# Designed miniproteins, single chains, continued (2), part 26

Each design is a single chain, and the fold is of that chain. pLDDT is the mean over its residues in the fold that is shown.

## One batch from the design tools (miniprotein)

Design m4931
Fold by ESMFold2-Fast:
Structure m4931 (fold): chain A 85 residues (1-85)
Amino acid sequence: HMSKEEVIEEVEKLLEEIEKLAEEMEELVKKGDLEGALKVLEEMDKLLKEIAELMKEYELPQEIIDRLKELVARIQEIGKKLAEL
């Protein structure tokens, strides 16, 4: 199907998109925009599921796995702040 290099590029692109959405969600949470934050969370969940599907078939470099772990931790922290609204 895809080459390992193409899969890595796709995952990196998805991670960049999720990182941008996480930054947007942090801003929305600061403003108390619960509805906006939930919409961004839904889009992030969709992109995370795409990465999870690729991880089932392809072994990703540790650097990418570490980046994903850091991103998931960041999203969990934002979600905790959202729950306090």
Scores: mean pLDDT 83

Design m4932
Fold by ESMFold2-Fast:
Structure m4932 (fold): chain A 67 residues (1-67)
Amino acid sequence: APRLLLVYARTREEAVAVGRALKEQYPDATVIPVAGMSREEAEALARELEELTGYEVEIVDAEKYEL
């Protein structure tokens, strides 16, 4: 199944930077950066996306990933 990576961070710049790094590592994955979202909100969105798309959704905390 296609892999979807939901990258959440406090700032847009952080989410986009980590999202770009992940896209380079996993070019076949769909990467969606979201800013201003808590972990609980990101988890809720990931579950909704899994139900709507049938994709395997992984949540990535940009602050923990950073490199």
Scores: mean pLDDT 79

Design m4933
Fold by ESMFold2-Fast:
Structure m4933 (fold): chain A 59 residues (1-59)
Amino acid sequence: GKLFVALQPFPQTSEDELGFREGDILEVLEEVDDNFWKVKSLNTGKTGIVPKSLLEEVP
């Protein structure tokens, strides 16, 4: 899938979410809606839902 970098940290606040740190690399698995993506962290191997506005595509 496409790779994205976290622009800022995101705390996990629910079971379906994925928490991450600034600079973590995330692979997009699917778009849930216009604001949220299901991703896999290449740093931790965990999957979950994150707000896409905190991510930037890796060139």
Scores: mean pLDDT 82

Design m4934
Fold by ESMFold2-Fast:
Structure m4934 (fold): chain A 92 residues (1-92)
Amino acid sequence: HMREELRRELEELARRHLARGRPVRAAYAAAATALSLRLIGDALQKVLDELKDKKELSIEELAEKAKEPLEEANELSRLALEIADEMAEEAE
């Protein structure tokens, strides 16, 4: 399940910030931000990999191809923030 996968990623990332002495909520907020950036980066990389063999693609085509993957990444980022808040409350 995606929710369980996101919880695992957030716990691992937050653990690093907690080890640095950050408050619980700040640690999980930083974890959610880092995960969001990775999700967006992965979505963009997937689009670039699919287009690497198409040398004549316009900027407009690139924008259209990126639209759905970026929308999905944004939705997962929102879910990650929700889960991070939940986990921070559990850890307090």
Scores: mean pLDDT 79

Design m4935
Fold by ESMFold2-Fast:
Structure m4935 (fold): chain A 93 residues (1-93)
Amino acid sequence: MYTAKVEITAKSDEVTFEAEASKDGVTVAFQSPDLTVSVEVKAGERRVADVVMKVKPGEKITAFATSPDPSAKVRVTVTGKDGSVEEAEITLS
């Protein structure tokens, strides 16, 4: 398994997560100091975790992508209750 991570700064005190992957078999884990939420994503699918995470504005959320395919690309989206949107891409190789 190949694993890579990205850090995203929360702009709101309450956030929701989405992940999209270019390959099947990708798992994305969103980690704050208090909670970890994981989703499995299929190629071309946008998976909404639909778990609302309470965070502190300015806090870093780490997204870990794990895949059996090192060519996988993962896009993660963190949406705040205030409508703020932060996006990042994770490339495993």
Scores: mean pLDDT 79

Design m4936
Fold by ESMFold2-Fast:
Structure m4936 (fold): chain A 56 residues (1-56)
Amino acid sequence: MDSEEEIQRAREEAREWARASTPEEVAERLDELGRGEDSPANQAAAQALAEVLREM
């Protein structure tokens, strides 16, 4: 069970990484997260990646 702190950290780290990465790299990581564990932290990370990818 993910803590609120872990969820926020996952979101922030994903957003920061995505802004420093190419659209192709962000899309690959988003696909990988979609195949992984369905956890709140993974969902937060996936949402952050999708938001940055949409803005690219």
Scores: mean pLDDT 77

Design m4937
Fold by ESMFold2-Fast:
Structure m4937 (fold): chain A 92 residues (1-92)
Amino acid sequence: MEKVERKIEEFVEAMREAGLAEEDVELAREILLLLAKEASKYVSEEEIVRILERAKEVFLRDVAEGLPPREALDRALAVALLELNIYKALKK
């Protein structure tokens, strides 16, 4: 759990550095915590860390390529949700 919380905080810090409003950052934190909690039913802590790291990488790549931070966030969250849905299907 400590590793998951650290990865969420690393992602949140990247969002702040990219210029997201505090209200959007806090909402994103709540979404990431909810996703991690849901994912814990189907996958290990190590898999959750990988999902979060990939979402952060997608966010940072898209911001670096000139996407508005809010759009980059929406895309990164979609990637995390897609990976969670794949894991749910595999763990049935």
Scores: mean pLDDT 82

Design m4938
Fold by ESMFold2-Fast:
Structure m4938 (fold): chain A 68 residues (1-68)
Amino acid sequence: KEKLEQEVADLLQQYVDAALDPEKRSQAPKLREEAYKLLSQFGEDIAKRTIDLVDGTVAARLAALAAA
């Protein structure tokens, strides 16, 4: 159970890092999908809410970088 939580945390971090890195951005959708699949084991609603929150964070950071 703890291993699954760690795998989810690692994938979400990899997704954020890839989405913010122009060279790795093409990998971001795959990492997002893998994280969603693992999160859905805790519940579909939890998976959607968590991914929406992370997506919002990525979008806000990309907007801040574009405005700088």
Scores: mean pLDDT 79

Design m4939
Fold by ESMFold2-Fast:
Structure m4939 (fold): chain A 63 residues (1-63)
Amino acid sequence: AAALREEGLRLEEEGERALAAGDLRTAAQKYSEASRLYEQAGDLEHAAALRARADTLRAILER
């Protein structure tokens, strides 16, 4: 649980840095991975928020 949340946070931070750099594909990937880890940790609300962010970025990329 704690280890999954820690890894999720690291991936979320990587996603935030990628987004700040304009790398929407990497940001979407990292948010999606972080969402899965938070879901496995039982942090469902945080997981849902990150999934929504990833989905929004993917929608922009698909056009």
Scores: mean pLDDT 84

Design m4940
Fold by ESMFold2-Fast:
Structure m4940 (fold): chain A 92 residues (1-92)
Amino acid sequence: SHMLEQKIREVQEKAREKGITVKIEIQGDTLTITLSGLSVTSMTALVLWLIGLELDGIKVEVRIEGDTLQITVSGLSDSQMLQLLERIQSLL
């Protein structure tokens, strides 16, 4: 999706301006996001929102390695991927 590609660039640019490292990958209906440098408050807000998605039947996997947070979300529509990326952008 062209809109998804544009949103990914917007998120990456905002992260760069804030000194946050963001890697975003899309494979089919699966979105993988790797984040380093988020505040504890922003990480907590993001994790709580992701738990809400899992309650709605969306599969979410969260991994923490050192200072890096990796999120994998499966079963997403393009509109749901956009919402997730917009939420992340708001927390940057």
Scores: mean pLDDT 80

Design m4941
Fold by ESMFold2-Fast:
Structure m4941 (fold): chain A 78 residues (1-78)
Amino acid sequence: MSAARREEAAKLAAEGDDAFKAKNYEQAVEHYRKGLELDPDHPGAAETLRNLGKALHELGRYDEARKALEQALALEKA
């Protein structure tokens, strides 16, 4: 079960990255959030949170962006 969730989380993070590169920031946020909900400890979680924060910032959701970036920093320090 955990392996399947990790694979799905990684796929969602990649889909979020594709949406972010396409400047589809709302879709990027949805994909990143879903991936983090499935596996918050996946190997790319800190990078996903950083990209989530950038997408939220582009959407003007500054408080949510700051929280995501703070979570990314906390994971990188661990």
Scores: mean pLDDT 82

Design m4942
Fold by ESMFold2-Fast:
Structure m4942 (fold): chain A 91 residues (1-91)
Amino acid sequence: SYFEYLSKFNEKEKEEALEELRKLLEKNGLSKEEIEELLELYEKTLEGDVEAAEELLEKLFELREKRQKPTEEEREHARKMMEKLKEEFRA
């Protein structure tokens, strides 16, 4: 098979992005049907649909905020832990 390296590289990156998206959606407990809807938005985005790209990004950011990002309390706890470690290494 004869393919251009740039095209092969882009295909692999897109497949990895789709797999990451699928895993994130499954971890958030979304149904297979909802996952398919988001994948369709991704496909439209690849075709240059700006509205689909905006909707996809909004949904991905909302999911990441709820499940993938630490809460403000968890962030504060991690900061305090780092401060304690710095104090121990200063002594």
Scores: mean pLDDT 62

Design m4943
Fold by ESMFold2-Fast:
Structure m4943 (fold): chain A 63 residues (1-63)
Amino acid sequence: GPEVVLELLRNPGINLDTGELLPVGSRLRGVVVAERPDGTLLVRSTETGDLWLLGRDHVRVLE
């Protein structure tokens, strides 16, 4: 899919490769690689290549 910038509004993001948390108010530049039926987004960071887990209803698309 296209590259997007996602702003985290309510819940932290989880780095599935490192276990690190991306705090609320942070922005992630990446490609959405999957959406799960439970509202989970899987996003590949274009900066680091890491896979991030986000909540669909907890992010805003900026670009």
Scores: mean pLDDT 83

Design m4944
Fold by ESMFold2-Fast:
Structure m4944 (fold): chain A 71 residues (1-71)
Amino acid sequence: DALIAALADPATALQAALALGRRGDPAAIEPLLRLTSSPDERVALAAYIALSRMAPRMTPEQRARLEALRR
């Protein structure tokens, strides 16, 4: 998937994260959860926003991981 691959590139990660959040692809949830640990705060925030939009598609374990990141 071109958008999931774009998450690995710092130049495109922000745009790709927001696009994946709009698309709501469950395959993007794990890559986006990893991206919330990005040293680039804008990229990490974009991943968090995308995951928040996809919360209904997450497993309880994935949702708990996202909630832990809010602290």
Scores: mean pLDDT 77

Design m4945
Fold by ESMFold2-Fast:
Structure m4945 (fold): chain A 80 residues (1-80)
Amino acid sequence: MNMSAEDGRNAVYLSISALSPEKAEMARYVFEKLVEAGVSVNKAVRASTYIALGASKEQLARRVGEEVAELAMKAYEEYK
C-alpha cells in the first residue's frame, strides 16, 4: 500500500491522540526520526505506534525488525 509521509504522520497522531496528546507527540517524533533514517513509512507508523503503546525493544524487534526497533528506541529516549 502506498502511503505518504504526511498520511503516516496523520495515522500515528489520530491513533494515539485518543489515548494521550503527550503520547501522540512522542509517537510523531519517533515516526519523523525513523523516516529521516530511511525507514519505510509503513514500518515507521507501526514502530512509532507500538512504542507509544508501551512495547519493549524486544517486542518491537519481533514486529518491525531489530534495526528499526533500535532506531525507534533511540528516538524515544531522545524525546524522553
Scores: mean pLDDT 77

Design m4946
Fold by ESMFold2-Fast:
Structure m4946 (fold): chain A 61 residues (1-61)
Amino acid sequence: MKPLTKEEILRLAREATGGDERAVEIVQRYLDKLDAGEDLTPEEVAEFREAARRIHARLFG
């Protein structure tokens, strides 16, 4: 499966959350850190997982 671009991921996050700017901001920040080759802290990983769970709940339930 072809991976989504950063722009596509952020667009889907905005659409799925109905404009949850905080969730989109968290996803953007983590993608930017990964692109820069920076390691995420455990706290940042937890924030990303929570944002992803909110996006999943909006899409599927």
Scores: mean pLDDT 71

Design m4947
Fold by ESMFold2-Fast:
Structure m4947 (fold): chain A 82 residues (1-82)
Amino acid sequence: SLSEEAKKRAEEAKKKAEEAKKSTADEQMNAYNYLNELAGELFQQGLAASPEDAETLLEATKELLENAKELKDQAERQKKME
């Protein structure tokens, strides 16, 4: 289902975000861009989805945006240390 696919994609994106946090500021910004693009895709899918799926896709979108913000904040901190 769209909900199951969205949950899996969000989980994989969060895993990539955690790995990027252990790497360079550039890798963190790459992950930030990826999470933002995925969030936009899931948001658009949610607008066209059934009400049941829309709620799950919107929640996944919010989680991805929160993780993206954390990546950007950490990348900015690491740039000051590099």
Scores: mean pLDDT 82

Design m4948
Fold by ESMFold2-Fast:
Structure m4948 (fold): chain A 64 residues (1-64)
Amino acid sequence: SNVEILKEITKLIAEYRKLIKEGKLTPEQHQAFVEKLRELLKKLGFTDEEIERYLQMIEDSLKN
């Protein structure tokens, strides 16, 4: 079960969304978010191409 990794991804996205909403997101925090999310997605067995697609979908979702 990859449930624990999915929980970490959910928490990571929630913290990142909070930083955006509060106007506190720095370039360094954005880079750290992308790197950590990429790491977690690799652990779930995603390919590099799938990871890039997922990252784009997440960023597009966070613009709303």
Scores: mean pLDDT 81

Design m4949
Fold by ESMFold2-Fast:
Structure m4949 (fold): chain A 89 residues (1-89)
Amino acid sequence: MSPAELLRRAAAEIARWASDPSLSPAEILEKVRKILRELHEAGVISEEEYEEAMKRLDEISKLPDADVAAAIQRLVSALVARALARLAA
């Protein structure tokens, strides 16, 4: 699977979790941290992209529960756009 395909599949999975009413904000954050770790270990996202994303997740964890899912979706959209632009360069 290409790095771009892995990124798009990860984004789709995270969007599904963020829209799942059975998952708590804490569970969504844990799942997102794990998938970002896997993308970094696979070399799909850079060290800088990974560190910035993890820092933003820590900031998102401090938001009211109602705001967490939307903030995660915004973070992942930005990360995917950045990583795809880098991979295309």
Scores: mean pLDDT 84

Design m4950
Fold by ESMFold2-Fast:
Structure m4950 (fold): chain A 73 residues (1-73)
Amino acid sequence: MEELARELSERTGLSFEEALRLVEALRKLGQPVTLERLLALAPLVQSRPTAVELQAALGFSREQAIELRRLLA
């Protein structure tokens, strides 16, 4: 978990704390926790995306997108 958060932080410019929250959020949502998936999500998280943007860009359900935003707040 922490290794993925560190790698994500280094590659995307997210803080380690933001990267760690994203890793934990995906785990809580039952989403695949891979570096590839995290790298795809990081630019959208940095822009503070709406639930609609997360749903459209990443194939998240509306419910998953809303929950992801809640977990990252």
Scores: mean pLDDT 70

Design m4951
Fold by ESMFold2-Fast:
Structure m4951 (fold): chain A 62 residues (1-62)
Amino acid sequence: KEKELIERMAEELLKQNSENLTREEAIELAKIILKDKKENGVSLEELEESLLSTVENKPLKP
């Protein structure tokens, strides 16, 4: 769902800029990024798949 994607992206943004970003700002930025990606032809399904592959319990062994 879009809400879950926004929360996931906000967490990523906070990890990168936790010192300079509040959670509210990260959520706002995540919404903007999502909107921009949709406008550039990236589907929400593709974004979900990329994020979920990172979140899943998988041994990071090639």
Scores: mean pLDDT 67

Design m4952
Fold by ESMFold2-Fast:
Structure m4952 (fold): chain A 55 residues (1-55)
Amino acid sequence: MYEETIAEYEYGLEQARKMAENVPELKPVADAAEKAMQSNIERARKALEEERKRL
């Protein structure tokens, strides 16, 4: 389940990059989203590790 969420974040990140390439005005928003997605991926990884210890 968490791995699916991580893949979803990675897909969103790639789409945000393509958006910024076509609309330069959105680059600051895409950069902020990239940092947020990286943080969310790290949190999901830690949550997955904790779940493994409980299961």
Scores: mean pLDDT 73

Design m4953
Fold by ESMFold2-Fast:
Structure m4953 (fold): chain A 56 residues (1-56)
Amino acid sequence: MKKINISKESLIRIAEEILRLKGYTDEEIQAEIDRLKQMSREEALKYVKELVKELN
């Protein structure tokens, strides 16, 4: 039904929101986002999928 083409910028934004929902501090979130910026899109996608699975 839906084709989702997720950019690296969108993956970073999703990760930020999930980490915030998990109770990470702003400083911890920024550190994780800085790590995500160093990752490839595929590595960032894998990271975000892992975070989403822990919420669902």
Scores: mean pLDDT 77

Design m4954
Fold by ESMFold2-Fast:
Structure m4954 (fold): chain A 58 residues (1-58)
Amino acid sequence: SSMRQAIEQQIRELEQESLEFAKRLREEGERTGDMEGALKRIQEETGRKEKEAGELYA
């Protein structure tokens, strides 16, 4: 039970960090005019975070 709660909390924290990261990259893309580059980096980071979240179940 405690382990499940800790894992759930870590997943929620990773989700929040991912959203903040995506927001910053989107803002950066708007400033530089490289929105496609920003979107690609967001996709790469999101995939990495999803994989990390999966590892927490191990």
Scores: mean pLDDT 73

Design m4955
Fold by ESMFold2-Fast:
Structure m4955 (fold): chain A 66 residues (1-66)
Amino acid sequence: EEEKAKEALKKIEEGGKKLLEAGVPPRAVATMVLKEGEEVASEIKDEKVKKKFLEEVRKLAEELEK
């Protein structure tokens, strides 16, 4: 489960960077990252893994918005 969450986070990060390169506004990219992260998190049963994943998604969204 942790490995799956880590892989999903990496995919979300790569997708976000691609959108930024394509000229999508940082705020819109951050919103998309958060939505995709919430969807993935809904599939995570381990509460600690879910919490860590959501925290990483939030940090990623903030980083991409800068």
Scores: mean pLDDT 79

Design m4956
Fold by ESMFold2-Fast:
Structure m4956 (fold): chain A 87 residues (1-87)
Amino acid sequence: MGELRVEAGSKEALQKAIEVLLTMAPDAEVEILSDTEAILRHPQLQEVFNEIGPYLEAMGFEDVKTEPGKRITASYKGDKVVIELVR
């Protein structure tokens, strides 16, 4: 089962990251933990994890860095976003 933890520097950055992930897995379960943290669950998110970076760039994210199978870091309008693949 694919599970991603998303942490963002702002609510806007979190919402934008979730929009990108839902473009890749539209039926993913979204659990909002706070204005800056969420968990997304879908098998597809694990399979496409290493390809999320280009979609973030297409949606206006900058400084996108992918650690394969582990973590993606990016910035949205100056706010840092971290997407981590959970075991």
Scores: mean pLDDT 85

Design m4957
Fold by ESMFold2-Fast:
Structure m4957 (fold): chain A 63 residues (1-63)
Amino acid sequence: MSEEEINKLKKEYDELMSQIKEVGERALKAAEKDPEEAQRLMDEYRELVSKANELKKKIEELK
């Protein structure tokens, strides 16, 4: 295992966490004005959370 591989995965995780936060905030804002858009954003949020959890598990296995 190289430290470079761990650093790459951490960067990908940080990027996913940033996207999750942005999509989550957008979903909350949309909930009052556009319930259909809010539902779509919540679906995207769940997919991103799943990807982040998988990536986090992979990082933990490399430690």
Scores: mean pLDDT 81

Design m4958
Fold by ESMFold2-Fast:
Structure m4958 (fold): chain A 65 residues (1-65)
Amino acid sequence: SIPTIDAELSPEQQAQVEALAREAEARLAAALAEARARGASDEEIAAIVREVLEELRAELERILA
């Protein structure tokens, strides 16, 4: 699930978190479509998902720090 946004965050932080979540979703969808089109293995697909989610987490921690 997409992480919940704390209502106490600044409007700028809220906008950044929302934009980041939307960008991550679009990036994941594009990466999965490309991987499937080239016949990537389930292991490769799982690695792509993990990489995108880990990057999303790191960016969220940066915004919320």
Scores: mean pLDDT 79

Design m4959
Fold by ESMFold2-Fast:
Formats: structure tokens, C-alpha cells, sequence
Structure m4959 (fold): chain A 65 residues (1-65)
């Protein structure tokens, strides 16, 4: 079994989003907003919309950082 470059990128986006979600929750940020941004990022990555997934990941990073 091997992953394509796009599948690897999607998996890395999902992992980074999960880490950011955990950090945001630890910081006591708005959980509803964190979950929404996380879900939008993961949904886009799983749909193969890597452009949208990258954009949503940036929104999540801005909110957490």
C-alpha cells in the first residue's frame, strides 16, 4: 500500500488540524468555533479539496495562535 502526494498532504492537514484543536481547547478558546473550523478543514481534506483544506487550516491557525 502507498499514499499519493495528495493523500499524504490531506493526512498531514488532518493531523495538524487535530493538534491545533487540542491546543485551542487547552488554551480555553471557544470550543464551538474550534470544532467548526476543525470540521471544515477535515471535511475539505477528506473531499480532496486541498485548496479549501489549506485555507481552512490557516483560519484555524490564526484563531489558535
Amino acid sequence: MRLSDEEIEAAMIELEAAVLLAIGKEKGLDEEKLEKLFNETVEAARAGDLEKARKKLEELKEYVE
Scores: mean pLDDT 81

Design m4960
Fold by ESMFold2-Fast:
Structure m4960 (fold): chain A 70 residues (1-70)
Amino acid sequence: DKVKKLSGVEKEILRLLAEGKSQKEIGEELNISQSTVSRIIRRIMEILEAKSREEAVERAIELGIIEKPK
């Protein structure tokens, strides 16, 4: 599998994406710029070999990297 150890911020972004948060909302929650959020999302998708944000989130949940959103 192409699953690597993800950083805390990458895992938090995955959780927020799973909850349907926008890039702007994620940036506000984590106190980082929207463009930084976008770059981190691209990195996450590359690490998980996902072709979409939704696939990256699903794969992360299935692999136990993040928990299913509440």
Scores: mean pLDDT 77

Design m4961
Fold by ESMFold2-Fast:
Structure m4961 (fold): chain A 68 residues (1-68)
Amino acid sequence: GNEDAKRSGEAGVRAARAGDYAAAATAGHEAWLVSTTEEAKKYGYLAAQAGRAGDAEAAARYAELSWK
């Protein structure tokens, strides 16, 4: 549900800020899987991609959007 997506997204934001890009990418992917809207799925996917690329700012931004 949305609360699960929010939990995963918040974990992704924390991981990205800590420089743990692998954990940020994993959290973004989890948010993508549990999101109930196409828009939220899109942002979860973008958060995962940004995390894999080492872009902590983009990963945090998209992870936050993934539970809206």
Scores: mean pLDDT 69

Design m4962
Fold by ESMFold2-Fast:
Structure m4962 (fold): chain A 60 residues (1-60)
Amino acid sequence: LEEALLKVPGVGPELARRLAEGVGSIDNLLKLTPTQLTEVPGVDAELARAIVEGLRELYG
């Protein structure tokens, strides 16, 4: 999950680690809406959409 998040433009190593620890798996992250991802500090609406779309393209 952490390595997958690092492939998304705008996601740095610290944010990738925080998201991986909070969500636990790619499957869990793909169940989240972009709006739910904006609850994470450092994630705005643009970045949340990029994360969801990028991971779905690679793994969904």
Scores: mean pLDDT 75

Design m4963
Fold by ESMFold2-Fast:
Structure m4963 (fold): chain A 74 residues (1-74)
Amino acid sequence: AESEGLKYLEEGKRHYEEGQKAFEEGDLLAAAEHYGKSRRYYEKAIQAGAEVDEAKENLEKVEKKLKEIAERLN
């Protein structure tokens, strides 16, 4: 896809996957950084109007993971 919004969606997915890997490995700080980047890219995808429903659903997933990490980090 040539749309900047679709590129943001794909970058959000990539960072989410990297965050999931870091989370599974117990690296909560790396996981938080990747989930934070994922959140920002999904927000940009929504603003650009690209696959808004998918981006919103994925944003909710990443926000839940960030809250879980915040609780575990204290």
Scores: mean pLDDT 84

Design m4964
Fold by ESMFold2-Fast:
Structure m4964 (fold): chain A 82 residues (1-82)
Amino acid sequence: GMLSDEQSEYATNYARELKKKNPSWSSGEIGVKAALEAAKLAAKKGDKEGARDALDRAKVLSKTLPKEKGEELVKEVEKIVD
């Protein structure tokens, strides 16, 4: 799924802050975590479609991570979105 403009901006800003606080993390891990936070925010707002779209993007980005790590990060947020 594709993120909305607001979700994309939120994810980008969150990614910048995560990188500042966690300079040792890979760009892939930062990207996945930012997309997952966008999914959580959408779910909290009751935007089920936006939450699923952000989760789908996190799943795509998680393919840049080791399989086990990517699956664990996505699985935690799937419990919140669904």
Scores: mean pLDDT 72

Design m4965
Fold by ESMFold2-Fast:
Structure m4965 (fold): chain A 85 residues (1-85)
Amino acid sequence: SEKAEEKAERALRDAKRALEQAKEAKTLEEAIAAALQAIGAKFEAELALKEAETEEAKEKAEEAIRLAEEAIKEALKKLEELGSA
């Protein structure tokens, strides 16, 4: 299941990108886009975890879920800060 490992690696990269986008969001539209990206990354990571057949793939998928959840928190914080001003 090299394909399951590749999915876990992709999910991890996507989660890292989502967190970066959330941290860099400067407008309400950017914060909304970052929130949607982060939610998508979380679903991708959860699917990668379900398909994981090795401990390495499982660990990467679990890290991706954690980073995606952090990205969601960052995006929601930005939405509150930018939406309430």
Scores: mean pLDDT 84

Design m4966
Fold by ESMFold2-Fast:
Structure m4966 (fold): chain A 104 residues (1-104)
Amino acid sequence: SAEGEAGRAAARAAAEAAAEGARRAEAAGSGPEAARASMAAGAAAMGAAMAGTVARLGGLDAEEAGEAAERAALAAAEGPGAGPLGREAARAAAEAARRGREAA
């Protein structure tokens, strides 16, 4: 895979997993907890995608890009807005980033 494609794939997989988690959190309820979970999952997805992009633009290889995406997703899981569903979604994003990196 040329030019950090695996790193971008890891960041995209992490973002998609976080977005899926947000959709499930929203479907589970319509209250403030569901909203907070969706926001936390969205932050994890955005952080993972941004980290992957920055790593690629900085000339890092696919493994380093995947690690950056994983770290960003884990940081979002520890955010003050993350309820249990938000933390689960963010950790799923981190897991997806790691698997994407290893599959490269």
Scores: mean pLDDT 64

Design m4967
Fold by ESMFold2-Fast:
Structure m4967 (fold): chain A 87 residues (1-87)
Amino acid sequence: GDSTPEQIIAELKERIAADPNNAEAWNNLGVVYYSQGKYDEAIEYYEKAIAADPNYVEAWNNLYLTYRDMGKYDKAKEAGEKAREAS
């Protein structure tokens, strides 16, 4: 059956509990919150992904987009520069 956002969040939290250094799981949790317009929570989870893997370019790109959507252009520029360095 189709997974609900609540089911996806629960599965990602289980992955994170098993491996707190799983950058992909942290990033995917951020993407779910971003899709719900919960930008502050999305940023927190993208920052956790970057803490687990500073070269995880997708998390830097997602920070860039989220900061742009919030009108935080200086932070967006910094995240975009880090995404280019990580790629």
Scores: mean pLDDT 88

Design m4968
Fold by ESMFold2-Fast:
Structure m4968 (fold): chain A 63 residues (1-63)
Amino acid sequence: MAGDVAVVVEDYEAKSDNELSLKKGERVRILADLGPHYWVAQNLETGEVGIVPASALEVVGRE
């Protein structure tokens, strides 16, 4: 899963400074799998890194 690219399928607002806000249609690179509910990802539009809910993402490929 690390290095995979995912597309944001649902908007998400960060609730803390270690989370990422996401907009539907953005792409992220998955950096770490924290379990079934959360991943660490880099937003490819903004370059920011943070924790995101796995349910907001659809994995589309490896880069």
Scores: mean pLDDT 77

